# Designs tried in a protein design run: designed miniproteins, single chains, continued (3). Part 16

Each design is a single chain, and the fold is of that chain. pLDDT is the mean over its residues in the fold that is shown.

## One batch from the design tools (miniprotein)

Design m8525
Fold by ESMFold2-Fast:
Structure m8525 (fold): chain A 70 residues (1-70)
Amino acid sequence: SVEEVRKIDEEGREEALKWEDKSEEEILRELGFSDEEIEKIKKLREDPEGANEEEKEFAFEVLRKIYEKL
């Protein structure tokens, strides 16, 4: 019924508001990234020039995983 659709929309809006209050770390965790992967992403974002080649390759892998999940 229309009433059931409205309840789902309200629950969806509450969920969306929770996402607005969530940090980038929490969003990435919900997408299935581990705490270790999130930490590496943050480190690369704050100091991309200080990242070694292994960390850069890991960032590309993470970006690919994001693209596959979307």
Scores: mean pLDDT 63

Design m8526
Fold by ESMFold2-Fast:
Structure m8526 (fold): chain A 81 residues (1-81)
Amino acid sequence: MKEEIKALLPEVERLLQDPRVGPALKAINAAMAAVEAYKLGLFDEAERFYQAAIEYYKQAKTKTPELESLLLLGEAAVSKV
């Protein structure tokens, strides 16, 4: 689990920096990383990825209920920090 997160975090960072990747996919990956970081007690990482997810979500032309639900869960998780 922790080893999987160590591998996931650099991959998500690279994905967010890749100009070939669309904002919708960046938002989804950032939101998932925020949720996983929160589950592990990595609250600073969770907040950082959640902020990235919100930024890319605003740029996404296609929005899904699933992505909106993940963003709401992330907001509830990081709002205490």
Scores: mean pLDDT 69

Design m8527
Fold by ESMFold2-Fast:
Structure m8527 (fold): chain A 93 residues (1-93)
Amino acid sequence: SVVEEIKKAIEEKDLPKLDELARQATLEGNVRLARAIAYAIYLLDKGYDPEKAIEVFEAVLKGDMEKLREIAPGLVSETMTPEEIAAHIERLR
């Protein structure tokens, strides 16, 4: 499935592949999937472990705000744009 492909790309830290998959999700109108991939990309770009990026990705896909608050307290907004996610992660570092 596309979710399995995304998780593999996260494990491999394949940022170009994740960007391609995020663009595809956006074109298909799957805003939540595109957002979940964007979270994973920004975490990997900032040097977070792939395991952490996968946890955040799964929590965003499920809309599990409680889990997101536990594993990434600063990333708990479902309305955050990719730009806002990047700015927020920068503030955490």
Scores: mean pLDDT 74

Design m8528
Fold by ESMFold2-Fast:
Structure m8528 (fold): chain A 74 residues (1-74)
Amino acid sequence: SAEIEELKERLKEAVRTIAEEMLAAGVPRDRVRAALERFIAHGLREMQEKYGMSEEELEEVRRELLELLDAVLA
């Protein structure tokens, strides 16, 4: 749905911005990854409760966010 796509894009922007800021501040890549993985997990649990997203929909969003995180940390 359009709402899920908008939410996904906002979460991607947040992951990118936070990761880039942490890297610019000199935080080690392994710590950035661990922090963003926790951030993503918490966000997805809240989205499940608030918007009633299915496990399949949450897995799609999780995959895309983790792929983005991997790209930023490369």
Scores: mean pLDDT 83

Design m8529
Fold by ESMFold2-Fast:
Structure m8529 (fold): chain A 61 residues (1-61)
Amino acid sequence: AATFEQALAAVQQGRQAEEAGDTAAARTAFERAAALAAQLPASDAAGRVLGRFARERAAQL
């Protein structure tokens, strides 16, 4: 689904920003990924896992 792909891309952007040392960009990207994942059906296990990961990473930054 397009929303899942966008959420995954945002997680990848967050990881790249973390590797570059850009904490603000990483936080923003993970927050975006979490918001996108929240739009997925509750039955989407992959989306639920992705959303939890993104929220936890954003909270650590």
Scores: mean pLDDT 82

Design m8530
Fold by ESMFold2-Fast:
Structure m8530 (fold): chain A 60 residues (1-60)
Amino acid sequence: NTLQQLLRDIQLIEQQKALYDALAKKYEELAKKDPSYEKYAQSAKEMARQGAKEAEALRA
């Protein structure tokens, strides 16, 4: 069913978001010791935000 496919896609997007959230936290911790990691932390946060927006769009 289309609904089942949408729910599966939302779940996959949410899983990817969770992975990027975790990655961002790790890079933020590394950035405390080495500021060069700040750009990677911000990139991971942006990917997580994008995933959240995509999941919301699919629910709307």
Scores: mean pLDDT 80

Design m8531
Fold by ESMFold2-Fast:
Structure m8531 (fold): chain A 81 residues (1-81)
Amino acid sequence: SAAEDKELVRAVLEVEFRTEIEKQSVIELAKSLPLSEGVTQVDEKTLEIRLGEATLSEVRFILDLLKGYAAKVEIKELERL
């Protein structure tokens, strides 16, 4: 909707990986994302990808893209700006 494309949000995506190769692939993919502010490893199997100012549609697109590369991807935090 127009509202989803006008409202800016800050988001943190939680990504679970199974192997070091998947971890490296997710990190490389995250670095290629135009809205990525950083990637942090938060436990042995989990990365957090921080998205800057993005629309809800962009967050959903990135979430769906990451699902192709990781065991599990979820929105951990979402803040309206």
Scores: mean pLDDT 79

Design m8532
Fold by ESMFold2-Fast:
Structure m8532 (fold): chain A 68 residues (1-68)
Amino acid sequence: SLREETERRIAKARELAKQGDYDEAMRILKEAMETVATALVEQGQSTLAREIIDELRAEMEKIKALAA
């Protein structure tokens, strides 16, 4: 599912951030956002996609704070 795919990408980004690879972690999260945006157009699941995008944004902000 879209949720499970996103959760796997978030887990991978967190592991990369723990290793100090913030650029790669951010790249994975941005790719996940693009995938969710595409699913919005194809599947019409606006509410679910919004929730996932908000979660991805929160994760990106955490990584930015760690990199600062």
Scores: mean pLDDT 79

Design m8533
Fold by ESMFold2-Fast:
Parts: structure tokens; sequence; C-alpha cells
Structure m8533 (fold): chain A 91 residues (1-91)
């Protein structure tokens, strides 16, 4: 559900903040934004744009060898993909 995904995204942001992982925090914020966008009836296209941004954060983390940021970005991508799946099922 969107509520379970929202809880996961908020927890992900809190964990990234506590560990001082800026790219992880930014990735989690994209997941939270995607959930808020879905609640407002945002389009699948808008959600796909957020997914693209999260993938860019993952790619950057991978290229610079930041394993912590990479893990947070990967989890944020997973959350956004699940939000998109739920939004497509409403169409």
Amino acid sequence: SLEELEEKAKKLKEEAEKKNVPLGKMSAELAIESIELAKKGGSVLELEINLGMARIYYGVAKLIGDEESKKYAEKAIEIIEQVIKLQKEKE
C-alpha cells in the first residue's frame, strides 16, 4: 500500500540523516516526493521522472564507490518502482 511505502521512505530518510549520508537522504526524499505526488493524482510520467533522478543518484554513488549512498539509492528506487506499479493499477 502507499501507506506502507510512505513509512518505508520516511524511515529510509531518517536512517540516512542519522548516518550522515547526503545522497542517501536526497534519494529518500525523492521516494517521499513520489508518494506525495501519487496521493495528489500525479501522472505515471511524473513518477517515472523521479525514478530517473533516483537512478542518476545510484549511478553517481556507484561511480565514486560510495557503497552507503548506493544502498540508500537502491532502496529508494525500489520504493518509487512500487509507487509506479500501484499508480498504473489505478489506471
Scores: mean pLDDT 85

Design m8534
Fold by ESMFold2-Fast:
Structure m8534 (fold): chain A 65 residues (1-65)
Amino acid sequence: SVADLGRQAREVWEAAQRGEISVEEALERLEEILKQVEAFDPRDARARALAHDLREVIEELRERL
């Protein structure tokens, strides 16, 4: 579900913020989650919101490399 993907993305982000995983590993995992979110109907507002948030987070993490 979109909610499950959102939870997974949050866990990845929090792990990266705590230094439990590398920025590179976080980017790989978040990009995989984004691909799964993008597989939902484009009219699903929750999927669109999550995809937007994921793209913002991915961009921010890339700036830290």
Scores: mean pLDDT 82

Design m8535
Fold by ESMFold2-Fast:
Structure m8535 (fold): chain A 84 residues (1-84)
Amino acid sequence: SKENIEKAEEKARKILREKGVVAFSEPIVSKLPDGTRVVQVFGVSEDGRIHSVTVKDDGTILHESTIALPDSASSVEEVLRRLQ
């Protein structure tokens, strides 16, 4: 349901905030082969890392990752624009 997707997005954003994320992507909603919906949110922290959190519509965390910002990125805003 839309409510479950909104709760999954908020859970992803909460985890990203706890990782020090200051700027967030729009959520990416996808459907797995079994019909389960997942919400993925990317964010950038002030220390120049890109974080990603993927949450199922039941609230289960599927994946968390953190990588360094690409050297080709001119700013945090430019990286986030490319992720939209």
Scores: mean pLDDT 79

Design m8536
Fold by ESMFold2-Fast:
Structure m8536 (fold): chain A 96 residues (1-96)
Amino acid sequence: KLEEEAKRLEKELEERVGGERAEEFLRAASGLLYLRAQNPEKSEEELLEETIERYKENVKKRGEEVELSEEEIRELIEKALELLRLYEELEKKKKE
């Protein structure tokens, strides 16, 4: 079931980065979806690169060091995007 997939991805994100940082990646993924809707001309790679850069800037603005590699940040954003996709599908089924 989609609910079980969502719970598994939630647990994977929390175990990998902790709950607070998992929320940051979910917010970053939501931001990417918003940017995609506003900029349909841009490629998914361009939107992903912009999202990674915004995440790095937000970490630096807090006076923290970016300890994750760009590849790790990319993977975590992609996992968060998949989780948001599952949430959207679950909401659509609840409304049917």
Scores: mean pLDDT 78

Design m8537
Fold by ESMFold2-Fast:
Structure m8537 (fold): chain A 71 residues (1-71)
Amino acid sequence: MLSEEQREEALEYIYNSLLNGESERKIIDWLKEKYGLSDEEARELIREVKEKYKEEIDAADKERVLQVLAE
C-alpha cells in the first residue's frame, strides 16, 4: 500500500510519462520496480490519471500522431 506522498509521486510520474507518449507497459514496469506494485495496482493508478487529465493527455496524443504523420 502506497503512502499518500508515494501515491502523489506515482501519479505525477504517470502523468508526465503519458504526456511524453511512454507506453503503459514501461509505466507499469517502473511502478512495479519503484514501489513494488502489482500489475493491477499500477493499471489502476494509470486509469485514475487518464480519467482526471483526459483532455491534456488526448491533446498530447494528437500532437504525437501529427508529428509522426508529418515525418
Scores: mean pLDDT 76

Design m8538
Fold by ESMFold2-Fast:
Structure m8538 (fold): chain A 94 residues (1-94)
Amino acid sequence: DKYEKAKEFLKSKGLPDDIVDKISELIANSDIPIEEALKELDKLLEAIGNSDLEKVREIMEKYPELFSPIVLILGEKRNDEELIELAKEILKKV
C-alpha cells in the first residue's frame, strides 16, 4: 500500500517509470509514515527544480537513510553532478 501510494504520487509528478519504481520501493521499505514521506518528497522535488541545494541538503539531513539514496537516483538520472556529490557526502555519514 505504501508502495502504490508512492508510485501514484511520483507518476503524478511526471517522473520516468524506472525512477518511480526505485523511489517507491525505498519509501515502502522506510519506517517513515507515507504521508510524511510524500510531503518531504514533494518539498525535495520542488527544491531540486529550483536548484535550491541548501533546501535539498536540509531535507536529506532530516531523513538521510531515505532521501540521500533518492537524491542520488535523481541526480544520476539528471546527470546533475552537484546533486550526485551532495548525496554521496550525506550517504557517507549514514
Scores: mean pLDDT 85

Design m8539
Fold by ESMFold2-Fast:
Structure m8539 (fold): chain A 79 residues (1-79)
Amino acid sequence: MKGEVSEETRALLEELKAEDPSLEPLARRVEELLEEASQETQERVTRLMLELRAQGWSPLEVLLAALAELTRLENEEKE
């Protein structure tokens, strides 16, 4: 499987799913949005997720923050 998603980003999403398997649909949605995003956006969102994890945010909160950031960036492209 070759997408625009980096190995670091994929590994992080797998770790989040391993900690809470009920989040698999949310993690999949974040991965889908990242695959359609620019490399710059992927790097930005990955850094955000890594920073939130370092601050002790839950897997759910990290994935929701990533989804919100991806949605915000998509909406900015429409303006």
Scores: mean pLDDT 77

Design m8540
Fold by ESMFold2-Fast:
Structure m8540 (fold): chain A 61 residues (1-61)
Amino acid sequence: MVAEGVVALAAPGSTAKVGDKVVVEVKGEAVINGVRYAYGVALSVNGKPSNDEVLAKVTSV
């Protein structure tokens, strides 16, 4: 499953930064106080190919 979102947390050494737009290949999800988060591999960061591990706040599915 793939989700679009905004980076909330990135693995150390990632090019992805908090606030970046991402497309995530979802490994896991959580809903916290009505906010949906997806954990997985960022397929793209700000429209550029990536392989960073991220936690993203989901904006669209």
Scores: mean pLDDT 81

Design m8541
Fold by ESMFold2-Fast:
Structure m8541 (fold): chain A 87 residues (1-87)
Amino acid sequence: MPKPEALVVPVYNESETIEEVLEELLKAAEEQGVKAIVFLDSGSTDGTTEIVEEYAKRAPLPAAVLKGDAKDPAAVEEARALALELA
């Protein structure tokens, strides 16, 4: 199977753990040759959005944050399309 060139990561109210998770994801993405990451934020209210935006700016590859409900297939497809465009 072809390896994904782009990755969509759903996030919601994970401020305590998201920093560690994002660091591991960015490292794994770089090692696996992922070309872009889009974080799909389901309306976090605990500072998760700000943490994710800061990590996206520091990522070694193109990264963006899109606001949308991870349970909405249309929002997921929009995030996927953006990730592929950034790749």
Scores: mean pLDDT 74

Design m8542
Fold by ESMFold2-Fast:
Formats: structure tokens, sequence, C-alpha cells
Structure m8542 (fold): chain A 114 residues (1-114)
């Protein structure tokens, strides 16, 4: 729905602004990641494509993990908490099972901490 898309846009915008404030040196990469994620989610929502939303969330988490590799454990945890919130809310708005989203989050968290 259009209301759902507006909620996704605001959610991604707030996450983007928070992550950039926390990690100014990665601001450009965070901007590109957030823009690509939003574009993919909006396209999937317009097509009523839940599999497209899952792929967008998976790619967002994977790319964010790559950006966070050089940070301290505490910084990784703080940044990933924001990404986890985005993934869960986008999944909920798309009508995806919590279990499916939580599996993607767990996989990304394991990669971040390896």
Amino acid sequence: SEEGLERVRELVRRARETLKAMYPDKAEEIDKLSEEFLKRVEEAFRKNDPEGVLKAVEEYLKKLVSLLKDLTPGQKQAAFAIARHVAREVGRLAGLPKETIDELIEKAEKELNS
C-alpha cells in the first residue's frame, strides 16, 4: 500500500541518518546502500513481490555487514541493531513471516562476528 511505502521510506531515512551520524567516515557508502535498498523494496512492494522484499533485505544486511567489518565489537552491535530493526519492520510491512526475517538476521549477524 502507499501508506506502507511511506512508512518504509521514513524507516529507511531514519536508519540512514542515524548510521551516518554514528559512522561519518562511511556516510557515502551508507547513502548508496540505503538508496539501493529503498529502490528495491519500493519496486517489490509495487509488484506485490514478497520474494523481492526478502532478497532486498538479505542484500541490505550483507552489504551493511561488509561496511561494518573494520569497526569495534560495540560499534558493530550498535549499527547492526539499527539494521535488525529495519529488516524486521520492512518484513512486517511486506507481510513476511517473522521466522524468515529472523533467519536472515541471524545469518548476517554470524557473518558480522566472524
Scores: mean pLDDT 87

Design m8543
Fold by ESMFold2-Fast:
Structure m8543 (fold): chain A 68 residues (1-68)
Amino acid sequence: EVEELFKKYDTDGDGKLDADEIRKFIRDTHGVDPGENVVNAVIAGVDKDGDGYIDLEEFKAFYERSYG
């Protein structure tokens, strides 16, 4: 389930989601645009290595924490 969602938003198949892809995921799931500040806060809270991208492991943790 969560891996299928990750793959759906990982449009270039590199195994990472950027801020735009995370923003689209939140917008699609909540029906409202969270805005840049919320997206940046989510990434900062989940992105353990500080590279500005969310990998599958980080996305799973975020999804379970927020929606599991």
Scores: mean pLDDT 74

Design m8544
Fold by ESMFold2-Fast:
Structure m8544 (fold): chain A 100 residues (1-100)
Amino acid sequence: SLEELKKEIFELIEKIKEIAKKNNDEKTLASVERLEEEIKKAFSKKEITEEEDQKITNLMVEVYMLAAENMDEESLKEVAELLSKIGKKLREAKKLKEEE
């Protein structure tokens, strides 16, 4: 379940990267790569701390804000939906890590 959530989260991140590349949005792409690295770090630890959760949430907000500046309305809607799914799966992963 935790490994499956990790895989699904990274598949969603790859979709955001593809949307950023399609829009030639290098700033959103770089922000998504930072988000990906912070999520990798969180998964490598026994628990996802409140500070790590806040850092990831701040990075997700940054991705959305950059996409809003640089992408068309259709691409922004897709990015928002993907970020929402990532957030939900991260909350599930945090809960599973706390139950171990």
Scores: mean pLDDT 84

Design m8545
Fold by ESMFold2-Fast:
Structure m8545 (fold): chain A 77 residues (1-77)
Amino acid sequence: LEEVARELKEELEERKEELPEETVEGIKNALDLAAQGKVEEALLGLRIIRQEALKRGDEKSAEMAEEVLRRVEEAAK
């Protein structure tokens, strides 16, 4: 889980220019929670980020949040 969180943070850094600062910050916060073993809180945060992005029509933010959410869920099993 800690390894997956680190990898996803690196991917966020590469794509930060494509995403709103709020999306990047929110996903980083969720990944920090996941790395601490607070998986439920991390997944809740990612779901909220995705829903807010969809509400705004921000497809890129929604896709990134969904990808991060799926990979955190998989790593937590």
Scores: mean pLDDT 82

Design m8546
Fold by ESMFold2-Fast:
Structure m8546 (fold): chain A 94 residues (1-94)
Amino acid sequence: SSTRERLLQELESIREFLETFARLVLPLASPEVAAEAQALIDEALRLLDETREKVEAGEISEEEFREQVARVQALLTEVERLLRAAGQLRTTRI
């Protein structure tokens, strides 16, 4: 269905973003911080894979899909918070 195709495309876009973020940002962090951030990214990728399987099987509502995407976004927010707290991602002081 067109809805299923759209949801799968959204998941793939998020996956590509997470993989690119990990590749470009994590090497800039200390090994300990990079390891903690990688664990959170791995959890987000696992959640995306589980959500993709449910979408392909037709076993997920659009509301449940949004909840899963929100959980992935929350994990990414935790990664950004972790990197900022460690001084690896600095907001320029205004």
Scores: mean pLDDT 82

Design m8547
Fold by ESMFold2-Fast:
Structure m8547 (fold): chain A 81 residues (1-81)
Amino acid sequence: SLVEELKRNLARLAEQLGLKEFAEKILNVSDDLKELEALVKRELERTDLTPVQKLYIKNTLDMLIALVEKGEDLSRFENKE
């Protein structure tokens, strides 16, 4: 599925940045964008992240929020306006 491919790509980037445990969590989360968003949001709360790691997690969260909202807006608002 598209969500499975997204998870694999995000996990590879996380591993390259030294976020091995986060990469494993991404691969083990259900194939659901909202569950993935919740996981990324929790990881961003960590205080031990490098600036580059924090930027990656923040950008990933912003992207996931946009994807969830875009899917909901396209189905519910775009056709009603």
Scores: mean pLDDT 77

Design m8548
Fold by ESMFold2-Fast:
Order: C-alpha cells, then sequence, then structure tokens
Structure m8548 (fold): chain A 75 residues (1-75)
C-alpha cells in the first residue's frame, strides 16, 4: 500500500540519518502535519486519508521507539 511504502521509506531515511529517537519521529509527524493542503508526494496521488494515516503511523513509530524498539525492528 502507498502508506506502507511511505512509512518504510521514512524508516530507512531515519535509520540512514540517525534519527532514531521518539522525538525525531514526533518532529517528522509535525512536519507532515504542516504540509499545505493540495501538496503531493513526488509521483503519487494522495488524499487527506493518506496524510492522516501516515501521521498516525509515524506517531505510532514514536511510541514504539519510546518503548525501546529499534528502527530495525520496525522495518
Amino acid sequence: AAVDEAVRQLLLGMKWLGWDTPEAAERIARVIEKAPEGKRWAGATVDEDFYAELIARVREIAEQLREGKTIEELL
């Protein structure tokens, strides 16, 4: 699914950049929330449901990291 692939790419980017903290994941969620209405991910048609689900999934990642899981366990 488009959301699952977007989450996977975010996790890979977080791992590569060393953004492996709950605070980093929360920051990413806030950046996505601030995306202007009508903006699109490169090459993809997305809607409000896509962004809402993506934000929810990134916040869930923040909770998992807070509980001591690693990005490798979430990939």
Scores: mean pLDDT 76

Design m8549
Fold by ESMFold2-Fast:
Structure m8549 (fold): chain A 72 residues (1-72)
Amino acid sequence: SDLAELRARIEAALAENPELSRAWRELLELLEKASEEQIQAADKLAEELAEKVAAGEITPTEALRKVIEVLK
């Protein structure tokens, strides 16, 4: 499935980038503890940041860090 392929690509990228890997791990830990409202806010921000990543304005690591700030 497309999701399984996307997951595999993310996992490969995480293995090659320790900073991205650390940010992703922190994000997953925060998501487990997050309220429904925090998850909705993070999802909305992630949609906005995905466009900036695609445009080359920010890195995936910077985008993840911004989402992490909303979940804290």
Scores: mean pLDDT 73

Design m8550
Fold by ESMFold2-Fast:
Structure m8550 (fold): chain A 65 residues (1-65)
Amino acid sequence: MDVEEAAKKLAEASGAEYEVALKVAEGSQRSGDARGGRAAGEMLAREYGGDPEKAAEAAQSAAES
């Protein structure tokens, strides 16, 4: 999955704005750390009142791309 597609899914899952989700997805891709990506996605969902598991999956996908 490309980083833009992961960011869209992360925004939808977390409730964050696309620009915020894109920054998190780009950070996850740059690090290549799937576990760190999941943690960042969960944290974003907690801040914006979204689904932590779906957000974790989206951020993990960015780390794996």
Scores: mean pLDDT 83

Design m8551
Fold by ESMFold2-Fast:
Structure m8551 (fold): chain A 113 residues (1-113)
Amino acid sequence: DEALEIVVSKLGERYRELAEELIELLYERLPDAKDVPAEVIADLIIEIIKYAGTDRERQLRVLLEALNKVLGKNYKSIEELNITEPVDWEAVKKEIFPVAVDLAVEELKEAVS
């Protein structure tokens, strides 16, 4: 996968399995993402790993919330994704950081409550 090789070239070989699993899940749930330039998908995956870390559940929560914000939707899980409209993947990438911050705040709040 071209997107996977771009991610590995930038983050290093140790991230290959993590990135591959995230990319394959993205293509499974959003098949139209396969038609998006590999550089755009790679940049999105890098932003997710950079700001959500290496925990898969947290990565998927951040991706889902970023997609919900860009599309004006309220999907509760990645499994519910049924997106038939074009996705602005650059806008989704830009939402990764603010969403990751918001989720970190809610995680801290839930842990105390």
Scores: mean pLDDT 80

Design m8552
Fold by ESMFold2-Fast:
Structure m8552 (fold): chain A 111 residues (1-111)
Amino acid sequence: SLRDLIKKIAKELGIELSDEEIEKVINVVRKTQETVYLNEKELKTLIELAILFVEAVKTGDYSKFLDFLRSLGDEKLNPQAVGAFFKALLEEFGEEMPESMRKFLRASSYV
């Protein structure tokens, strides 16, 4: 299941998620999948990004999320998937993220 996959990836990252935080990751992933097709590798990358974003919202430190996003290289999400993902983050976390992060996500959304 998606929930079990999220729990597995969170453990691999050394990040502890509450049930509420897992639901936020599920919501972001499901919203992204409503508009774009994700293969298995893209889905895993997107889940990892969403988990790092939840941790960033909780700690106020977005450096790990931004560093991972910059490091994607050969594991890049397609531009439509990136745009859909950023829109999903804006919808799920809007008030919980700083305005500078909202501006970054809006400027980096292509669709």
Scores: mean pLDDT 84

Design m8553
Fold by ESMFold2-Fast:
Structure m8553 (fold): chain A 67 residues (1-67)
Amino acid sequence: SEASRAFHQSLLPALPYEQAALDARAAGDAAAYAEAFGRFVEALEANPATPQEYVEAAREQLAREAP
């Protein structure tokens, strides 16, 4: 329960960047998607409460989906 709460709270500072990435993808803007998702990954890395495997999965997704 507390671990789940800490995990969800660790995502809060990154949520605006995730939303920006989703909006860019919906608009078909690959460059804006890559920039916004890159900032999302940086926000996850900046928060020590974010599990490292989650950060690595996000980096891997960026590498696959970025132009």
Scores: mean pLDDT 78

Design m8554
Fold by ESMFold2-Fast:
Structure m8554 (fold): chain A 92 residues (1-92)
Amino acid sequence: SALKELADIQKKRLGVDEDEAKKQFEEGLAEIEKDLAKLGVTEEQKKLIEEAFRLYLQSELLRREGREEEAKRLYEQAVELGKQVEEAIAKQ
C-alpha cells in the first residue's frame, strides 16, 4: 500500500537524518570546545553547554519521529539551560 511505502521511505530518511544529526552534534561540540578553550570557561559551564546542545538535538530527533510534545519539552529545556549559561558567563 502507499502508506507502507511512505513508512519505509520515512524510516530510511530518519536513519540518514540520525547519522547526519550525530555528525552535526559532534562537529558543533568540537567547535564549542575550541571556543571554550579560547574563552577560559569553567568545566561546569562546559557541561551545561554540552547538555543544552544534547537536549536540542534530542528535541530535533523526536520532532522528526512525530513526538512533538516531547520535542517541545526538550527544546524548552535546552533554551533555558542556554540562557542560564549566558547569564553565568556575563556575570563573570
Scores: mean pLDDT 67

Design m8555
Fold by ESMFold2-Fast:
Structure m8555 (fold): chain A 82 residues (1-82)
Amino acid sequence: MEELAKELQEKLGLSPETARRVVEFVEERLKRGEFVYAQDLVDELGLSPETAQRVLAFLHSIGVLWDLEIKALQEAVEKVTK
């Protein structure tokens, strides 16, 4: 999710490298069927507990929006290719 990394930079002021690591970490956890907790972000990415909580709150917000965007994009592609 390239756009998610950009949003993390714009909304939370994260560096491009940190934003990308957050996205990759979240994707790996979700692929394994595991939820991401603040402690995981602290331990694996070296974020402060405060920053980790802000990242999780933002990811939850973006997660809902991205699910909607993915469905809208799939429907748009189906209509164009149909």
Scores: mean pLDDT 68

Design m8556
Fold by ESMFold2-Fast:
Structure m8556 (fold): chain A 67 residues (1-67)
Amino acid sequence: ELEEIARKRARDAARAMGLSDEQIQEVEKNVIERVKREGLKTLAEINKAVSDEIKRQMEAIAAARRA
């Protein structure tokens, strides 16, 4: 139930940020792993996990382009 919400929100957010299909899958995987590991139970916690992972991916892309 909450995992499906997390999957959908992770995919939608990553796609909206213009991430590649590979990066979208990575965001989905990492968000779901965090939901399971930390026992996240609220939409606010899920939204934060999604935004944190998107930010991490965008920072990694920026760092790679700078190298």
Scores: mean pLDDT 81

Design m8557
Fold by ESMFold2-Fast:
Structure m8557 (fold): chain A 79 residues (1-79)
Amino acid sequence: SMMELNREQTIAGATAGLFEAQAYIMEKLGENDTAEQLRALAKQAEAIANDTSLTTAQKRAQIDALMAQATALLKEASG
C-alpha cells in the first residue's frame, strides 16, 4: 500500500542518516577507511529510499543487507 511504501522510504532515509552519523564518529576516531565505507552505504540507503521502481519487500531486503554490512564493518573496526 501507499502507507507501507512511505514507511519503507522513511526507514531507508533514517538508515542513511544512521550510517552518516556512524561514519562521522569513525572519522573522529581515525578510522577513515571504515568511515568512507559507511558513507558509501549511506548513499546506497538514500538511493533505495528514493527508488520508485522497488517494491516494499525489495526495499526492506536491501536495507537489511546494508545494515548487516554496516554491523560487520563496525565489528572489524572495534577489533
Scores: mean pLDDT 83

Design m8558
Fold by ESMFold2-Fast:
Structure m8558 (fold): chain A 84 residues (1-84)
Amino acid sequence: SLKKATEYLQKALEAVKQGDLEKAAEYVKKAGEELSKLYSDDPSKAAATETAGKILAIGVLNEKDRDVAIKGLQQMIDQVEKQA
């Protein structure tokens, strides 16, 4: 669900602020899984959305700059909210 995806992205943002990049990555992955469920009638879009979530989670886990990670997560939240 869009609401659950936004909630997971907000939790990821808080985890980054606390310095917990592994927890932030887990929340980004969960957000991607919730977004993929919106495309249950389109398996290709669902798979692409889940894969994008996994790639973004790896990016968050490997980000050395906290400000860059925060800005990236804020942009993801804005994009998800724009679909509401």
Scores: mean pLDDT 75

Design m8559
Fold by ESMFold2-Fast:
Structure m8559 (fold): chain A 87 residues (1-87)
Amino acid sequence: EEEKKLIERYIEIVEKAVEEVLAAIDELDPELAARLRELFEAALEKGKKTLLEKRNATLTEEKLAEIEKETPKLVAETIAALRAAAA
């Protein structure tokens, strides 16, 4: 179940990243944020099933650590770009 635990941790990272981006969009356009939240929740549920059902031999502790390190930077860059576009 080691692969499953890695996939579950990856899903948690993605969910947190999506929530941070949606919070930034909500600050700019609450109606758009609400619509995107519904779409992302549906996509995440489908994605979770697909990821958990697949054997992922390429997702290792090392790769997951890299994703955990890079994800906050990508989220911050995305939020900065959204705010710049709104200014």
Scores: mean pLDDT 74

